# Designs tried in a protein design run: designed miniproteins, single chains. Part 63

Each design is a single chain, and the fold is of that chain. pLDDT is the mean over its residues in the fold that is shown.

## One batch from the design tools (miniprotein)

Design m2187
Fold by ESMFold2-Fast:
Structure m2187 (fold): chain A 74 residues (1-74)
Amino acid sequence: MLSKAVSLATGAVLLAIGGAVQGRLSEDGEKITEEAYKEALKLLDEAEKKYPEAQDVIEQGRKQVEKVMEEAKK
């Protein structure tokens, strides 16, 4: 269902944001940010597999995760 795909994509974006914030506050920040990014991508991959009809929503989620990670590296 589209609602489930939206929830998973939102969860992945929030996970990436949380990881980026925690990374800024931690001595191992780079590793924490990288692990959060991997987990966010895994959630998006699972959502894409379960809800192929929601590909557009999942792709928007991937773009948001990538944008969060780019900003975290600055």
Scores: mean pLDDT 77

Design m2188
Fold by ESMFold2-Fast:
Structure m2188 (fold): chain A 90 residues (1-90)
Amino acid sequence: SMEELLEKGFEKLEEIIEALSKVDPKLAEELRKQQEYIREVAKEDPRRGALLGGALMGVLEIYAWVANLPQEIRDLIREGSRIFTEAERL
């Protein structure tokens, strides 16, 4: 279901935040705020939550390339993008 995929997406976003807390703690804190916002949106409108999650992953993918983030974090972002995109397609 969309709700199950959304929860997996948020779990992946938490993994990204934890990994980033070790290399870019300021970005990790900003992402925690974005995660809270997107979770609240998803409670009212799961499809909108999926769209926002996917958009956030897209922005993070670009940032990871520009900031030369570790491959481990890029892989986590790619997985998150896949999950939120699948949720949106439902």
Scores: mean pLDDT 87

Design m2189
Fold by ESMFold2-Fast:
Structure m2189 (fold): chain A 117 residues (1-117)
Amino acid sequence: VARATPETILRLAERAGKEHGVLQESELEFKIRELEDGHVLIEEVSGFHNGEKASVKLNVKSKLTKEEVFEELERAGFKLVEEKDGEYVFKRKFKTAAQSAQQVLEVGIAIADIFAK
């Protein structure tokens, strides 16, 4: 069995919503800093749902290189929306059964944890 990826986590979240017949539009945001050693630091994860925002500041250093992290996020449907001074912001809209921004944030935290492993 392959390692969990951002794509597999998001697919599972979307499938759970479809099975329960409730789909709401949600958004995930990652703030990522480039490090001198070619890895990245995931500094912040934000979940958005029905005009609400929940965020957590992290200090998660990736085990993957910057290019590998970006490839995994892009494969999961994330888009680079901001690039400034070695800081990068990725966003993705998706449909889920989540009922709050906090539940959306929990999906984002699970994705961030993958990059630490």
Scores: mean pLDDT 80

Design m2190
Fold by ESMFold2-Fast:
Structure m2190 (fold): chain A 92 residues (1-92)
Amino acid sequence: SAAEEALRELEEAAKRLEEAIAAGDAEAAVEEAERVKEAARRLAAAGAISEREALIIQTEADIAVVEVTTADPAEAAAQREAIRAAALARLA
């Protein structure tokens, strides 16, 4: 099913994202985060998860890549807060 394919892609992309972050590979981390986000959207579209759950997964992926895309700790903290604030606004 479409939901089973999306779940498999989500699991694979999430693992590759974790591996890319551990390796400090910003390009790979961004690519795999986009795959995680797309898979979460497909799962919600298929009714396998809620729109809220999909938004949480997407938000966590965006936060995770900040570790390898932003070298300055203060800028990284500000970017993570902005990502969380944007997600909370959509959940309200």
Scores: mean pLDDT 89

Design m2191
Fold by ESMFold2-Fast:
Structure m2191 (fold): chain A 82 residues (1-82)
Amino acid sequence: KLEEIAELLAELRERQDEELESEEKREELIEISRRLYELALELVSERLGISVEEVRKGVDREKVAEELRRIHEEALRIIAER
């Protein structure tokens, strides 16, 4: 899942450098962002041992935020090492 998050984050970063002249390209970015968000929530759920629904409800918000930050940092390292 972490590698999938890194792949989607890299794709999102590449597409942000493109001039978004069409609604189709904007819709693709929204879909990538949505998939990235869902995978990040699932990975936080797995790492903290709580359900995805509990993460969405804001259970342990400080721990969830810290884990999301760590996942983001780890994903950036994977991108940088390629």
Scores: mean pLDDT 76

Design m2192
Fold by ESMFold2-Fast:
Formats: C-alpha cells, sequence, structure tokens
Structure m2192 (fold): chain A 94 residues (1-94)
C-alpha cells in the first residue's frame, strides 16, 4: 500500500539523516576532513536513493509520486556539499 511504502521510505530517510548528522559531528570534531565527510554523505544519499527506488517499485507507487520523491533526493545530492559545510559550521559554533 502507499501508506506502507511511505513508512518504509521515512525509515530509510531517517537512517540516512542519522548517518549524515554523525558525519557532520565527526567532521566538526576533526575526526574526518570535510572532503572525506562530503564524499561519504554523497554515498549515503545515493544508497538512500537506490533503496527508495526499490521500495517504490515494490509497492507500485504511481509514477508522478515516485518522480517527485526522486527529484527531492536528486536536489539533496546536488546541494550536499553546500548543506553539509553549513551544518559543520553551525556545529563548530556550538
Amino acid sequence: SMEEAQKEINKVRNEASSKILQLAYDAALGKLSEEEAIAKIKEVLEEMKKRVEEIMKKYNVPKEVADKELKRIEEAIKNAEKSFRELVAALKSL
């Protein structure tokens, strides 16, 4: 069902967000370079995209809904470096 698809997508998104936040903390603490962390974040987002695509196929999600979700993920990937650097800067200011 669409509701079950959305729950699985939300779980995948939450897992990705947790990994990204951990990478931001590690970068802010100097455990990782920002460049290494950005590379890992792009990997996390690409894995998230693949898992979301698989979920949408499993539940036969309508093309218009699927395209909208994938577009949001693609925009997140495009903006990953900028958004991540802003997050690390914010964490360093704490």
Scores: mean pLDDT 84

Design m2193
Fold by ESMFold2-Fast:
Structure m2193 (fold): chain A 87 residues (1-87)
Amino acid sequence: ALSAEEQLARARALLERAIEVAREGKRRRLPVEEVVARVTPLLDEAGAHLKAALAQMSPEQQAKATAEFNALMAELYELLREMVAEE
């Protein structure tokens, strides 16, 4: 079984990858629907790893990890929102 730290690192890497896919999609002026289709499986896998990490963490560690992930999700959401606004 993966440790909480390893699960969290994998979740973060997948979410950072989703953000890069969104940035590249915006740069290339891809339809938002194509970008969403590409980031969705990355977000699903990141969510599974985050859930597994949180199950092994103290409440204080959970709050910190959740805050970090909320910040990354906000960045991803802002990129997707900007792409919709350009349509």
Scores: mean pLDDT 86

Design m2194
Fold by ESMFold2-Fast:
Structure m2194 (fold): chain A 94 residues (1-94)
Amino acid sequence: MEVKVSNEQLEELIREGMKYLGIEEEEIERFLEAKTGEELEKLTKELLEKTDDEEKRLAIRRIRRLKYIILGDEESAKKLEEEERKEVQEQLAA
């Protein structure tokens, strides 16, 4: 049986994740309103520049990936997942 994940469910996961990270509601809504990958990258860069904690930075990158899925850009989402996996492998190999 097919499990359909709705865009609304993905948006709720992003919203909850961003709230957990202490991101303000105004910035969360601006992030969810992003309609292009270019807007998403700009907003993600702003959040990363404000965040020094490595765990929070990884969470922001994961949230960016989920937003690419909502935008229908599965190729960008897969590329980001591969980059994340490579970083984890390098940490485990060290």
Scores: mean pLDDT 75

Design m2195
Fold by ESMFold2-Fast:
Structure m2195 (fold): chain A 83 residues (1-83)
Amino acid sequence: SVEEVQRAADELERALRELIERRQPGLSATVTFRDGDHVLTVRLTVGEDGQVELDLSGDRPTDLISEALGRALLSVAPLFEEP
């Protein structure tokens, strides 16, 4: 549902902000997007260099999942670009 996808996007945004702020190697979070029968899992890990890595697995994302995922990523983009 739209509500489930939006909830997952909000969870992803919160996890990304926390991992980026901490930049502690080995921290990880997993967020699952569900839209009907489509399931996409997003795994976030902080590498040894303090960079957050994104790994996508599962089903092909629907347009709804793709839009929500993109918006969540764009909302945290300034955290990568600020000096």
Scores: mean pLDDT 79

Design m2196
Fold by ESMFold2-Fast:
Structure m2196 (fold): chain A 58 residues (1-58)
Amino acid sequence: MELSEEQLKKIEELAKKYNISKETAKKVLIAWDFDEKKAEAMIEWEIKTHGKEGLKKK
């Protein structure tokens, strides 16, 4: 799989932003053809539904 330097940087930034592995960020970005908005929406949906720290209920 051939990735540009810019695409690799997007993977790094996404992984850091959501505190996920670079492998996860890469898979999501590839699935959405490096559409950052769709990739971010997918990751946010996953965090919301499965939650890294669960549902915040008071």
Scores: mean pLDDT 71

Design m2197
Fold by ESMFold2-Fast:
Structure m2197 (fold): chain A 100 residues (1-100)
Amino acid sequence: MQLGRDGLISGEAAKELALTAETLEQGVAAALSGIGASAMGYLARKSGDKESAELAKKGGEIAKKGGEEAIKTAKTEAQRLAGIGAKKGGEEGIKYGEEG
């Protein structure tokens, strides 16, 4: 299944969107991408796909770090919210990747 790759891509997208968010719409997209990484990790875990779960966990780590950086550098409400969303989504993705 492509769940791990999709989780990694979602995590990377969350990081990019959080760091570059200029509008609330982009902020929402960053949060949803972070949640997407978490969702892919959960689905991979439920399907017993350990390889996909590890990739989704890596996506979650990327989203978490990107979110933390976006919060620290936030100059707008949109970027701050995007950072919070990416960080929380990433944290959940890491959690589900660890549930081996």
Scores: mean pLDDT 74

Design m2198
Fold by ESMFold2-Fast:
Formats: structure tokens, sequence, C-alpha cells
Structure m2198 (fold): chain A 58 residues (1-58)
């Protein structure tokens, strides 16, 4: 895959938590009107996703 691709294969628990974070981020993005708000939401989502992935790898 060339771009971001799909999330890595994880345990069901971690995958479920990532899906919850994604759903929340999407809902907030739909309500955001400015690029700054969208960037903040995406940054928060990515940081949380990376923490979950780091827990799995460490």
Amino acid sequence: MKAVGEIPELSQEVAERLEELRAEAVERLNKAQTKAEQDAILREYLARAEELLREHRA
C-alpha cells in the first residue's frame, strides 16, 4: 500500500478501541468548520491511536 493504508492487524480489544476513537474523531470533524479545528481533532486521534499501538508493541 502506498498511502496511509489500513490500520495494522491487532487484537480485537485494541481494534475496537481504535474504532471508537475513529468514530469520535469523524463526528467531531463533521462539526468542525475551520482547518485549525480539523487539524487539532486529527492530531488528537493520531496521538491516541499511536499510544494504543505502542502499548501493543511494547
Scores: mean pLDDT 72

Design m2199
Fold by ESMFold2-Fast:
Structure m2199 (fold): chain A 63 residues (1-63)
Amino acid sequence: SQRQQQIQYVQQNYQDLIQALDERIQALSQSDSPAAAQEIQRLQRDKQFLQQIYQQQVQRLQS
């Protein structure tokens, strides 16, 4: 169905965004600076926020 295709599209976009954040976190983890550690923590919080938004969006599409 069109709704199922839309859910798959949303899921793929979410996965792409999370992958980009994970790659950035991985790159920053190679640094010994306190600033890099702080940015990693911020990016991890951004990932949690994106997960919440994604779950809400999928739930709305399923209802």
Scores: mean pLDDT 85

Design m2200
Fold by ESMFold2-Fast:
Structure m2200 (fold): chain A 73 residues (1-73)
Amino acid sequence: APPVGAKAEIYKDGKLIATGIVVGAAGEDRIFVKVTESVEGSPVKVGDLVLARVVEATETSAKGELVSYSSSA
């Protein structure tokens, strides 16, 4: 699972739809992300199947469903 506090990029159908910060994980396939930015016209929805890419010195990825998020603008 991605480490808490890491920046995450959220992809759906191979397209970047949001970015945020990892605040937790449930198993290997589910993450909780605080969304900081989202692409207009392609909002993240609960139940969407998404791929999260963590941006760090070592890259990692997790495929899963977003179960919860909050946005800060």
Scores: mean pLDDT 58

Design m2201
Fold by ESMFold2-Fast:
Structure m2201 (fold): chain A 93 residues (1-93)
Amino acid sequence: MREEIEELLKRAKEEGDSYRIIVYEMALNIGDRLEELEKELEEARKKAEEGDKEAYRKALALEIVISLSKAILKEAERLKKEIEEEERRKEEE
């Protein structure tokens, strides 16, 4: 959830982890816009099927942006799991 990513971002900033800061900031920005982008892609695909060449080009661009957006969200989830595993290891020390 957004609130969980915001807490992870705050922690990353306190730790000075530039990689996590960038990934979490991008994840927060993308999450709010992903639904809008997917809706635009559906509309562009329908128009492209009707022979609209400009809609075809728009659909190609949106598919790339959505794919990259989903990859960033997946990376944010991976980083969250790594932090959870690191905390588990520290409890065993």
Scores: mean pLDDT 79

Design m2202
Fold by ESMFold2-Fast:
Structure m2202 (fold): chain A 92 residues (1-92)
Amino acid sequence: MKEVALKYLEEGDEAMANFFAQLLVAQGRQFEKQGDYVKAADLYEDAGIVYERMGNHRRASDMYRNAGISYLQNGDVKKAQDLYDRADKLAA
């Protein structure tokens, strides 16, 4: 889905890119509810990349923070910190 979103963005279809970014977020929430924090984090990070490429730094930052929280819940403190740092650079 990330690759499809990025392809639409390259073609100038921001609405479709946003739609697929939202699908990534919805899947991330579903895996988070199932306790699959690694898959949730990967999906949130993918959504963050799409929003970042769209220039939506606020939503990208939010997604990288959600990914970081998911890694933290999985006990992966280093990956969580890297994602929080990435989010902070976009939120400034």
Scores: mean pLDDT 86

Design m2203
Fold by ESMFold2-Fast:
Structure m2203 (fold): chain A 81 residues (1-81)
Amino acid sequence: MEKIDEAFDRLVEAFEAGDYEAALKAAEEVVRLAREAKELDPIKATSYAFALMAMAEETPDEEVSKRLRELALELLRAAEE
């Protein structure tokens, strides 16, 4: 499995468990891996960004929501450049 897919799986598991600290750490890892990728699948990156935006809307924590939106935008930027 690609490292970015492993990071995204950790993000989903942590978010579903309500462990927002672990979720944000995993989300930051997804963005870092996308930026470091020699070949980034833009469809996958865009899909992951939309998942982060959905998580931002679902979380009751305003700071977690804000950070997830910021990370989603960075991931979209990586997919476009």
Scores: mean pLDDT 82

Design m2204
Fold by ESMFold2-Fast:
Structure m2204 (fold): chain A 81 residues (1-81)
Amino acid sequence: LEVLEEAERRAEALAEELYANPSQEKLDEALKFIRDSLVTIGSTDFSLPADAPHVDPQSILERFRELEERVRRAYEEGLRR
């Protein structure tokens, strides 16, 4: 799903920035972006494209969970420096 892939790419960039320059505001923005992306997917019927492999909605939710953990961890590690 393109929204999930874009969210993964963007979350990685945000995690990198949060590690380099940790800020609560940036963390909140990153988490909001991830949650907004999840809402976008949840508001759209999960019509899988013909080319998409068998992607479960539950797996997508877990991947978004991982993105949230990724950015939170980067922020926490940045603060520990």
Scores: mean pLDDT 72

Design m2205
Fold by ESMFold2-Fast:
Structure m2205 (fold): chain A 69 residues (1-69)
Amino acid sequence: MKIPKEVEALARIAPEVWELAQTKSDEEVLKFAVERLQAEGLSPETAEKLARTLVTLIRNAQADKAAAA
């Protein structure tokens, strides 16, 4: 089974987006993620949807870590 291109693109950018999310606003992180996903060959619409989902997941993970501390 080949991993879908969208999943590979997300996995590739996730560390960079996570690091950026430590210091940047949601708008800046979303813009970066969209541009990176488009560079990986995704359409602008798909890139925006996936980037928005990724930013939401990162923010939820950060909140969970804060609650666990």
Scores: mean pLDDT 77

Design m2206
Fold by ESMFold2-Fast:
Structure m2206 (fold): chain A 92 residues (1-92)
Amino acid sequence: GIDRDNLKKAILKLAEDMIENPEKAGYYAYSALSFYNALFNDEELKTLIGKLKNITDPVEALEESAKILRKYRFNTEADYFLEAADVVKDKL
């Protein structure tokens, strides 16, 4: 299984990449969440993830990702995305 500490570190690294390239923040979020869609093959989830691509604010990309993950019961991942959003807010 995925080590939760490694997952949290991966999400924090994703947030750092979003800070360095804010114009791509939504695409980074879309790419990360597309992994979850591949596991579930859900059309509503696919539509929600697709909307992330147009976000250019790192905080918004992370917070909207957390909302999608929480809706689909990925509560631990949603919490990690929200923690990453708080880290980004402190760096902006």
Scores: mean pLDDT 80

Design m2207
Fold by ESMFold2-Fast:
Structure m2207 (fold): chain A 81 residues (1-81)
Amino acid sequence: PLEEIEKLAKESNDIARATTDPAQAPAANQRQEELVKKIKELAEKYKDEVNGKTFTVYLARVGADGKVQVGEQKIEVKVEE
């Protein structure tokens, strides 16, 4: 569970680092959204095992200036009281 989630987060981060051309960002964004969705699904499925863990993913986006910007998104797994 944890290792699979970390592997998906790494894949998303690798895509973010490789996305340097704004023309490639839409395809990269779609792939990263799929990975983030899967990370969230696995974190929810295995929440008892990964409770209290925060997974950091870096997402490539095209900013208002037309350049690729890398932003940080944290996926926190927490059991609410």
Scores: mean pLDDT 74

Design m2208
Fold by ESMFold2-Fast:
Structure m2208 (fold): chain A 81 residues (1-81)
Amino acid sequence: SLVDELEELAKKLLEAAKNKDYKTFSELLGKMAEIALELGVPEEEVKRLAHEILQAVDNKDLEKLEELVKEFLRLAKEAAE
């Protein structure tokens, strides 16, 4: 399912951030955003969360990044209902 794919991408996103692989991180975030839009998350919410996620990784705030990724997954799952 798209939700299962999104959860797998989220795990890889967090791993890429920990490894400082920012190219893979950006590519994975883009794929996650596309899936969230397909699941029906409002475009404004996807853009806001993607921006906050990018700011967290730029600030090297991995705790904030994990919180934002969990929020992203929660919104996507709720939209899929």
Scores: mean pLDDT 88

Design m2209
Fold by ESMFold2-Fast:
Structure m2209 (fold): chain A 59 residues (1-59)
Amino acid sequence: MKPSDYTLEELRKKLLEAGYTEEEIDAVLNAPTLVDALNVPKPGGAAALWIWQIKRREK
């Protein structure tokens, strides 16, 4: 299953298992734009893109 194919709950679980904190994940989830999400120090980058792909799919 691709990371972008997960639900936000499943992705959150996978990111926590990978060593990210709930605060880092929530910072990306609550970012007002994708650019702001990409600038979060962790989990930024790929994780931010996965979260935003899922959010776009759920809208």
Scores: mean pLDDT 65

Design m2210
Fold by ESMFold2-Fast:
Structure m2210 (fold): chain A 68 residues (1-68)
Amino acid sequence: SAEETAERLLALYRGLLAHEAARGRLTPENVAALRQGLADDMERLGLPEELRARVLAEFDRAAAELLA
């Protein structure tokens, strides 16, 4: 389902955020690049706009938590 695909993509990108944070490489530039990759992947897979917006909000929340 679209929801399952979104959950898997979010988990993958959250893992990438955590990996960059653990390496001391969590920069605004790297976060923006990961966010764009997630957005592009979701659009390419044809996920509904409402679901894409929700996933990006969850990504943004995870990134903000790691930057705090």
Scores: mean pLDDT 87

Design m2211
Fold by ESMFold2-Fast:
Structure m2211 (fold): chain A 108 residues (1-108)
Amino acid sequence: AERVRELVKALLSEDEETQIKALKELFDIARKDPEGFIEVAKELLLSDDRELQLGFFIALGALTVIDPELAQKILDALKEAFGEVLQRMPREELEEAYKRGIELAKKL
């Protein structure tokens, strides 16, 4: 959905308040409709949009702290998409994004 894309890009903001608000809304969406969130996430990861890919890894990192069970469900569903992203983008950048998400989750 368009809203998920907007929120994922907002996670790349230099404004921490914007990042925190985006995370909270993304978590609400993911918790209310995990299957729909997974479908959108798969489309984001398979896109050539680096900002969407990085933003998604920030969201995923934060989610592993806030809701580990939901994060595991999402990880399991997106295994193939992650494989494709790792072939197209440096692992270091994806790992940095994921760690940034974990740091942001500590402020929620």
Scores: mean pLDDT 82

Design m2212
Fold by ESMFold2-Fast:
Structure m2212 (fold): chain A 65 residues (1-65)
Amino acid sequence: MTAEEAEKEIVDLIRSLKDKLSLEEIQDIANKKAEELLSKFSEDEAAKAVARIVQELAKVYEEQK
């Protein structure tokens, strides 16, 4: 699995959960997935994926506020 593929899986997961789980639970899941990315991929590749995940979490936060 590439960092880009893992990024898309995590983003899709966040989107699927936004109406089913609280923001706090989604953040916990996203944080664990981001840690997995950082452990498996280079810092540069993981940083791009993490930035995209943070953007998706911000959208969930905006919708739930």
Scores: mean pLDDT 78

Design m2213
Fold by ESMFold2-Fast:
Structure m2213 (fold): chain A 88 residues (1-88)
Amino acid sequence: SFADALLKLSDEERREVLERYVEGLKINLPPSVKDEKEYLAEELIRLLEVPEERREEVRARLLAAKNDEEFLEVIMEILEELREEKEE
């Protein structure tokens, strides 16, 4: 999966891939989308396969980000949490 591929990358590489992915989502926003940030949060929750119990927390964290830099930092934190769970 996309999440599994990201977990194989270094922190620097993951950041670059995520930056490009988020930029792509912004460029290709569906016409029906009214809130870009909410859309980005939902797409990332889906891609990272965030457990249902954590979706509210993760969504709140993403929506609390004040700029693109903070948004990416939150995504990186979520990936570290997922890596911890999947660490072999």
Scores: mean pLDDT 77

Design m2214
Fold by ESMFold2-Fast:
Structure m2214 (fold): chain A 65 residues (1-65)
Amino acid sequence: EPVTIELKDLSAEVALEAIKEALKKGAKVTLIVDGKEYEITSLEEAEEILEKNKDKKVDLKITYE
């Protein structure tokens, strides 16, 4: 069964570090900004989204299978 960890109300900096660690472990990462969900497959994608939203709080869903 997949285990999903939800992190809410994160700064862009904290979210980026969480994404780095999750991707290293082969987890599936969904980044949520302003109610939009983005499937993150690379660190570069996460950096681009977070740079555009640096002044906003974001949520993460991290799924381990």
Scores: mean pLDDT 83

Design m2215
Fold by ESMFold2-Fast:
Structure m2215 (fold): chain A 94 residues (1-94)
Amino acid sequence: SALEAAYAAELARWTRVAEELLEALEHPLEHPELTDEVAARYQSDPELRAIGDAALEVQAALADQDLPAEEALERIREVIFEKARELAAEAAAA
């Protein structure tokens, strides 16, 4: 159906945005140019900011749990991809 095709296209787009954000969060010292690019887009791209704000909310919730950075990042990763899927479904339905 047209909705299924639209969802597949939006899911691919949002998955790419989520992967770029996660790469910047996992390897800021290895990819400083990617981190700078993502930071610049965060101020002007409401879609990237929606995923980023969800990640920051989870990071704040985990701050009091004293989790190792790798475990905290894995939980943030789950939220980033879940938010991307939600946004893809909303975009496809619009």
Scores: mean pLDDT 73

Design m2216
Fold by ESMFold2-Fast:
Structure m2216 (fold): chain A 89 residues (1-89)
Amino acid sequence: KKEIEEKLLKKIEEIGALLKKRGAWSGKSAEDIYEELLKQAKELKVDLAALAERAEAEAPAAIEQSDPEGQRLVELIVEALKLLAELQK
């Protein structure tokens, strides 16, 4: 469990850094998105497995113009959601 939490926090840190560099992906501030992900990591109150599946399916459409940093950001978000889902076990 602790190893999964450590991996998740590292992914959230990478997401935060990329959002600050690129601007907010969802049209919100990078800090707001990062804090929301941290809250979800602690509370685990949603079906994160379903969210991870949806994010993975929607990722190519969200970063359609092949921005490599944007693609990496989406990969990190999907990985973070999968780790959050694993913590629900």
Scores: mean pLDDT 60

Design m2217
Fold by ESMFold2-Fast:
Structure m2217 (fold): chain A 91 residues (1-91)
Amino acid sequence: SGSERLRQLLLEPLERVKQLYQELKDLAAKVPPSPEKDQMLADAEKKVSELEQILKDIGLGLDKPITPEKFFKLAEEAEAWLRQAIAQLAA
């Protein structure tokens, strides 16, 4: 049951990041095209994809030198970045 609890702990921060990415995409669709917007969306997609790949690799039992603590830190950094990006586009 420790593995299931850990999986649930890792899923929650990923789901928050994915929700913020969706909010960013929805907001971006309503603002004029710009190189800054395109770069912001590309950077956001990369952050989400990296976190999803880490979780997938853990689920497949691949030997990864990433701790749950490091995953939480990466997810928190992605969440903070996405919140800042959303605020910037909403300005």
Scores: mean pLDDT 80

Design m2218
Fold by ESMFold2-Fast:
Structure m2218 (fold): chain A 90 residues (1-90)
Amino acid sequence: EAKKAFEAIDKALEILEKALAEVTDPQTKLLLDIAIGLIRIARGLAKLTNDPKFALEISIKVLENLLKEITDPVAKKAVEEALEILKKAL
């Protein structure tokens, strides 16, 4: 289960990083970059504390809140896809 959780987080990060490269709106870029950073921190903490569910739960919460703040269709689709992957791994 730990392996599946970290693999899901890594796939979500890949999707979000690809969206970040395509998004041109500065505010959406900043919010995506912050979300990616928070997810990376949660992943690191989960590895140090041996709590992969913590990383999934925090990543889901961050992205659900991000989805409320963004209107860019590329970013919105990427966040929705990332959330689906993370929720399936939970």
Scores: mean pLDDT 87

Design m2219
Fold by ESMFold2-Fast:
Structure m2219 (fold): chain A 75 residues (1-75)
Amino acid sequence: SLEEEIKNMSFEEQVELIKELIEKIANNDESTREEDLKKLEILEKLFKEKVEKDPSFGEKLLKEVGPLLSALAAK
């Protein structure tokens, strides 16, 4: 499943996926929007669980993804 594929990705791969998805949404790419939003939801859930278990993961996530998520939310 899509969820299992994303869960099996490395942290670096997950970060790249988020960057790609944010860029597609920012560019108003409608062709894969439903799938892109589902991927973001899976990544958000996964990261929330990891942050609760490992504070160092939260720090890494904030440095890599936090600014991009804030930029997306500010639109």
Scores: mean pLDDT 74

Design m2220
Fold by ESMFold2-Fast:
Structure m2220 (fold): chain A 99 residues (1-99)
Amino acid sequence: SMLEELKELAERQSEGIKELVKKAAEEGKVEKVKQMAEELYETSKYLEELSKTDPEKSKILSESVYESSKVVAEQAKKLGDEESAKLAEEAAKLAEKTA
């Protein structure tokens, strides 16, 4: 179904984000981790708005954003970037609320 295909795409995107942020953190790329936190936060806001018109799609995508945001927050904390960590934590909270 379309929702099953969306779940597979969302999970693949989430795994890619997790891999990319772990690699960026290992390489000390603080600005890249910050960019990822900012993108996830913006995406979580868009998905909250999407939930008003398409709650099923919003739920699937928000679950993916929640999982990615938790990993980004953890990696930002390991780098000592508390601002990016807080932003990713806010993305995770908003995504959890939307899901």
Scores: mean pLDDT 87

Design m2221
Fold by ESMFold2-Fast:
Structure m2221 (fold): chain A 70 residues (1-70)
Amino acid sequence: AEALAQQAVELAKQGMKLVADDPDDPKSQKEAEKLFKEAEKLLKQADSLDPEVARQAGLQMAQIAADAGR
């Protein structure tokens, strides 16, 4: 569960970095969206194994999105 949650957070960070580096580039936005979808999938798998670990990872992902200034 923790490994899946950590991987989800890392994918979310990578996606946010892509958007921050090239916010107006459609290709970077598309790649970031794919990373966010994979992160959500991993978070859902983590939630099915350990909801508390997934909840903490979800909060970290939400904070990353908020900090990106969307």
Scores: mean pLDDT 76

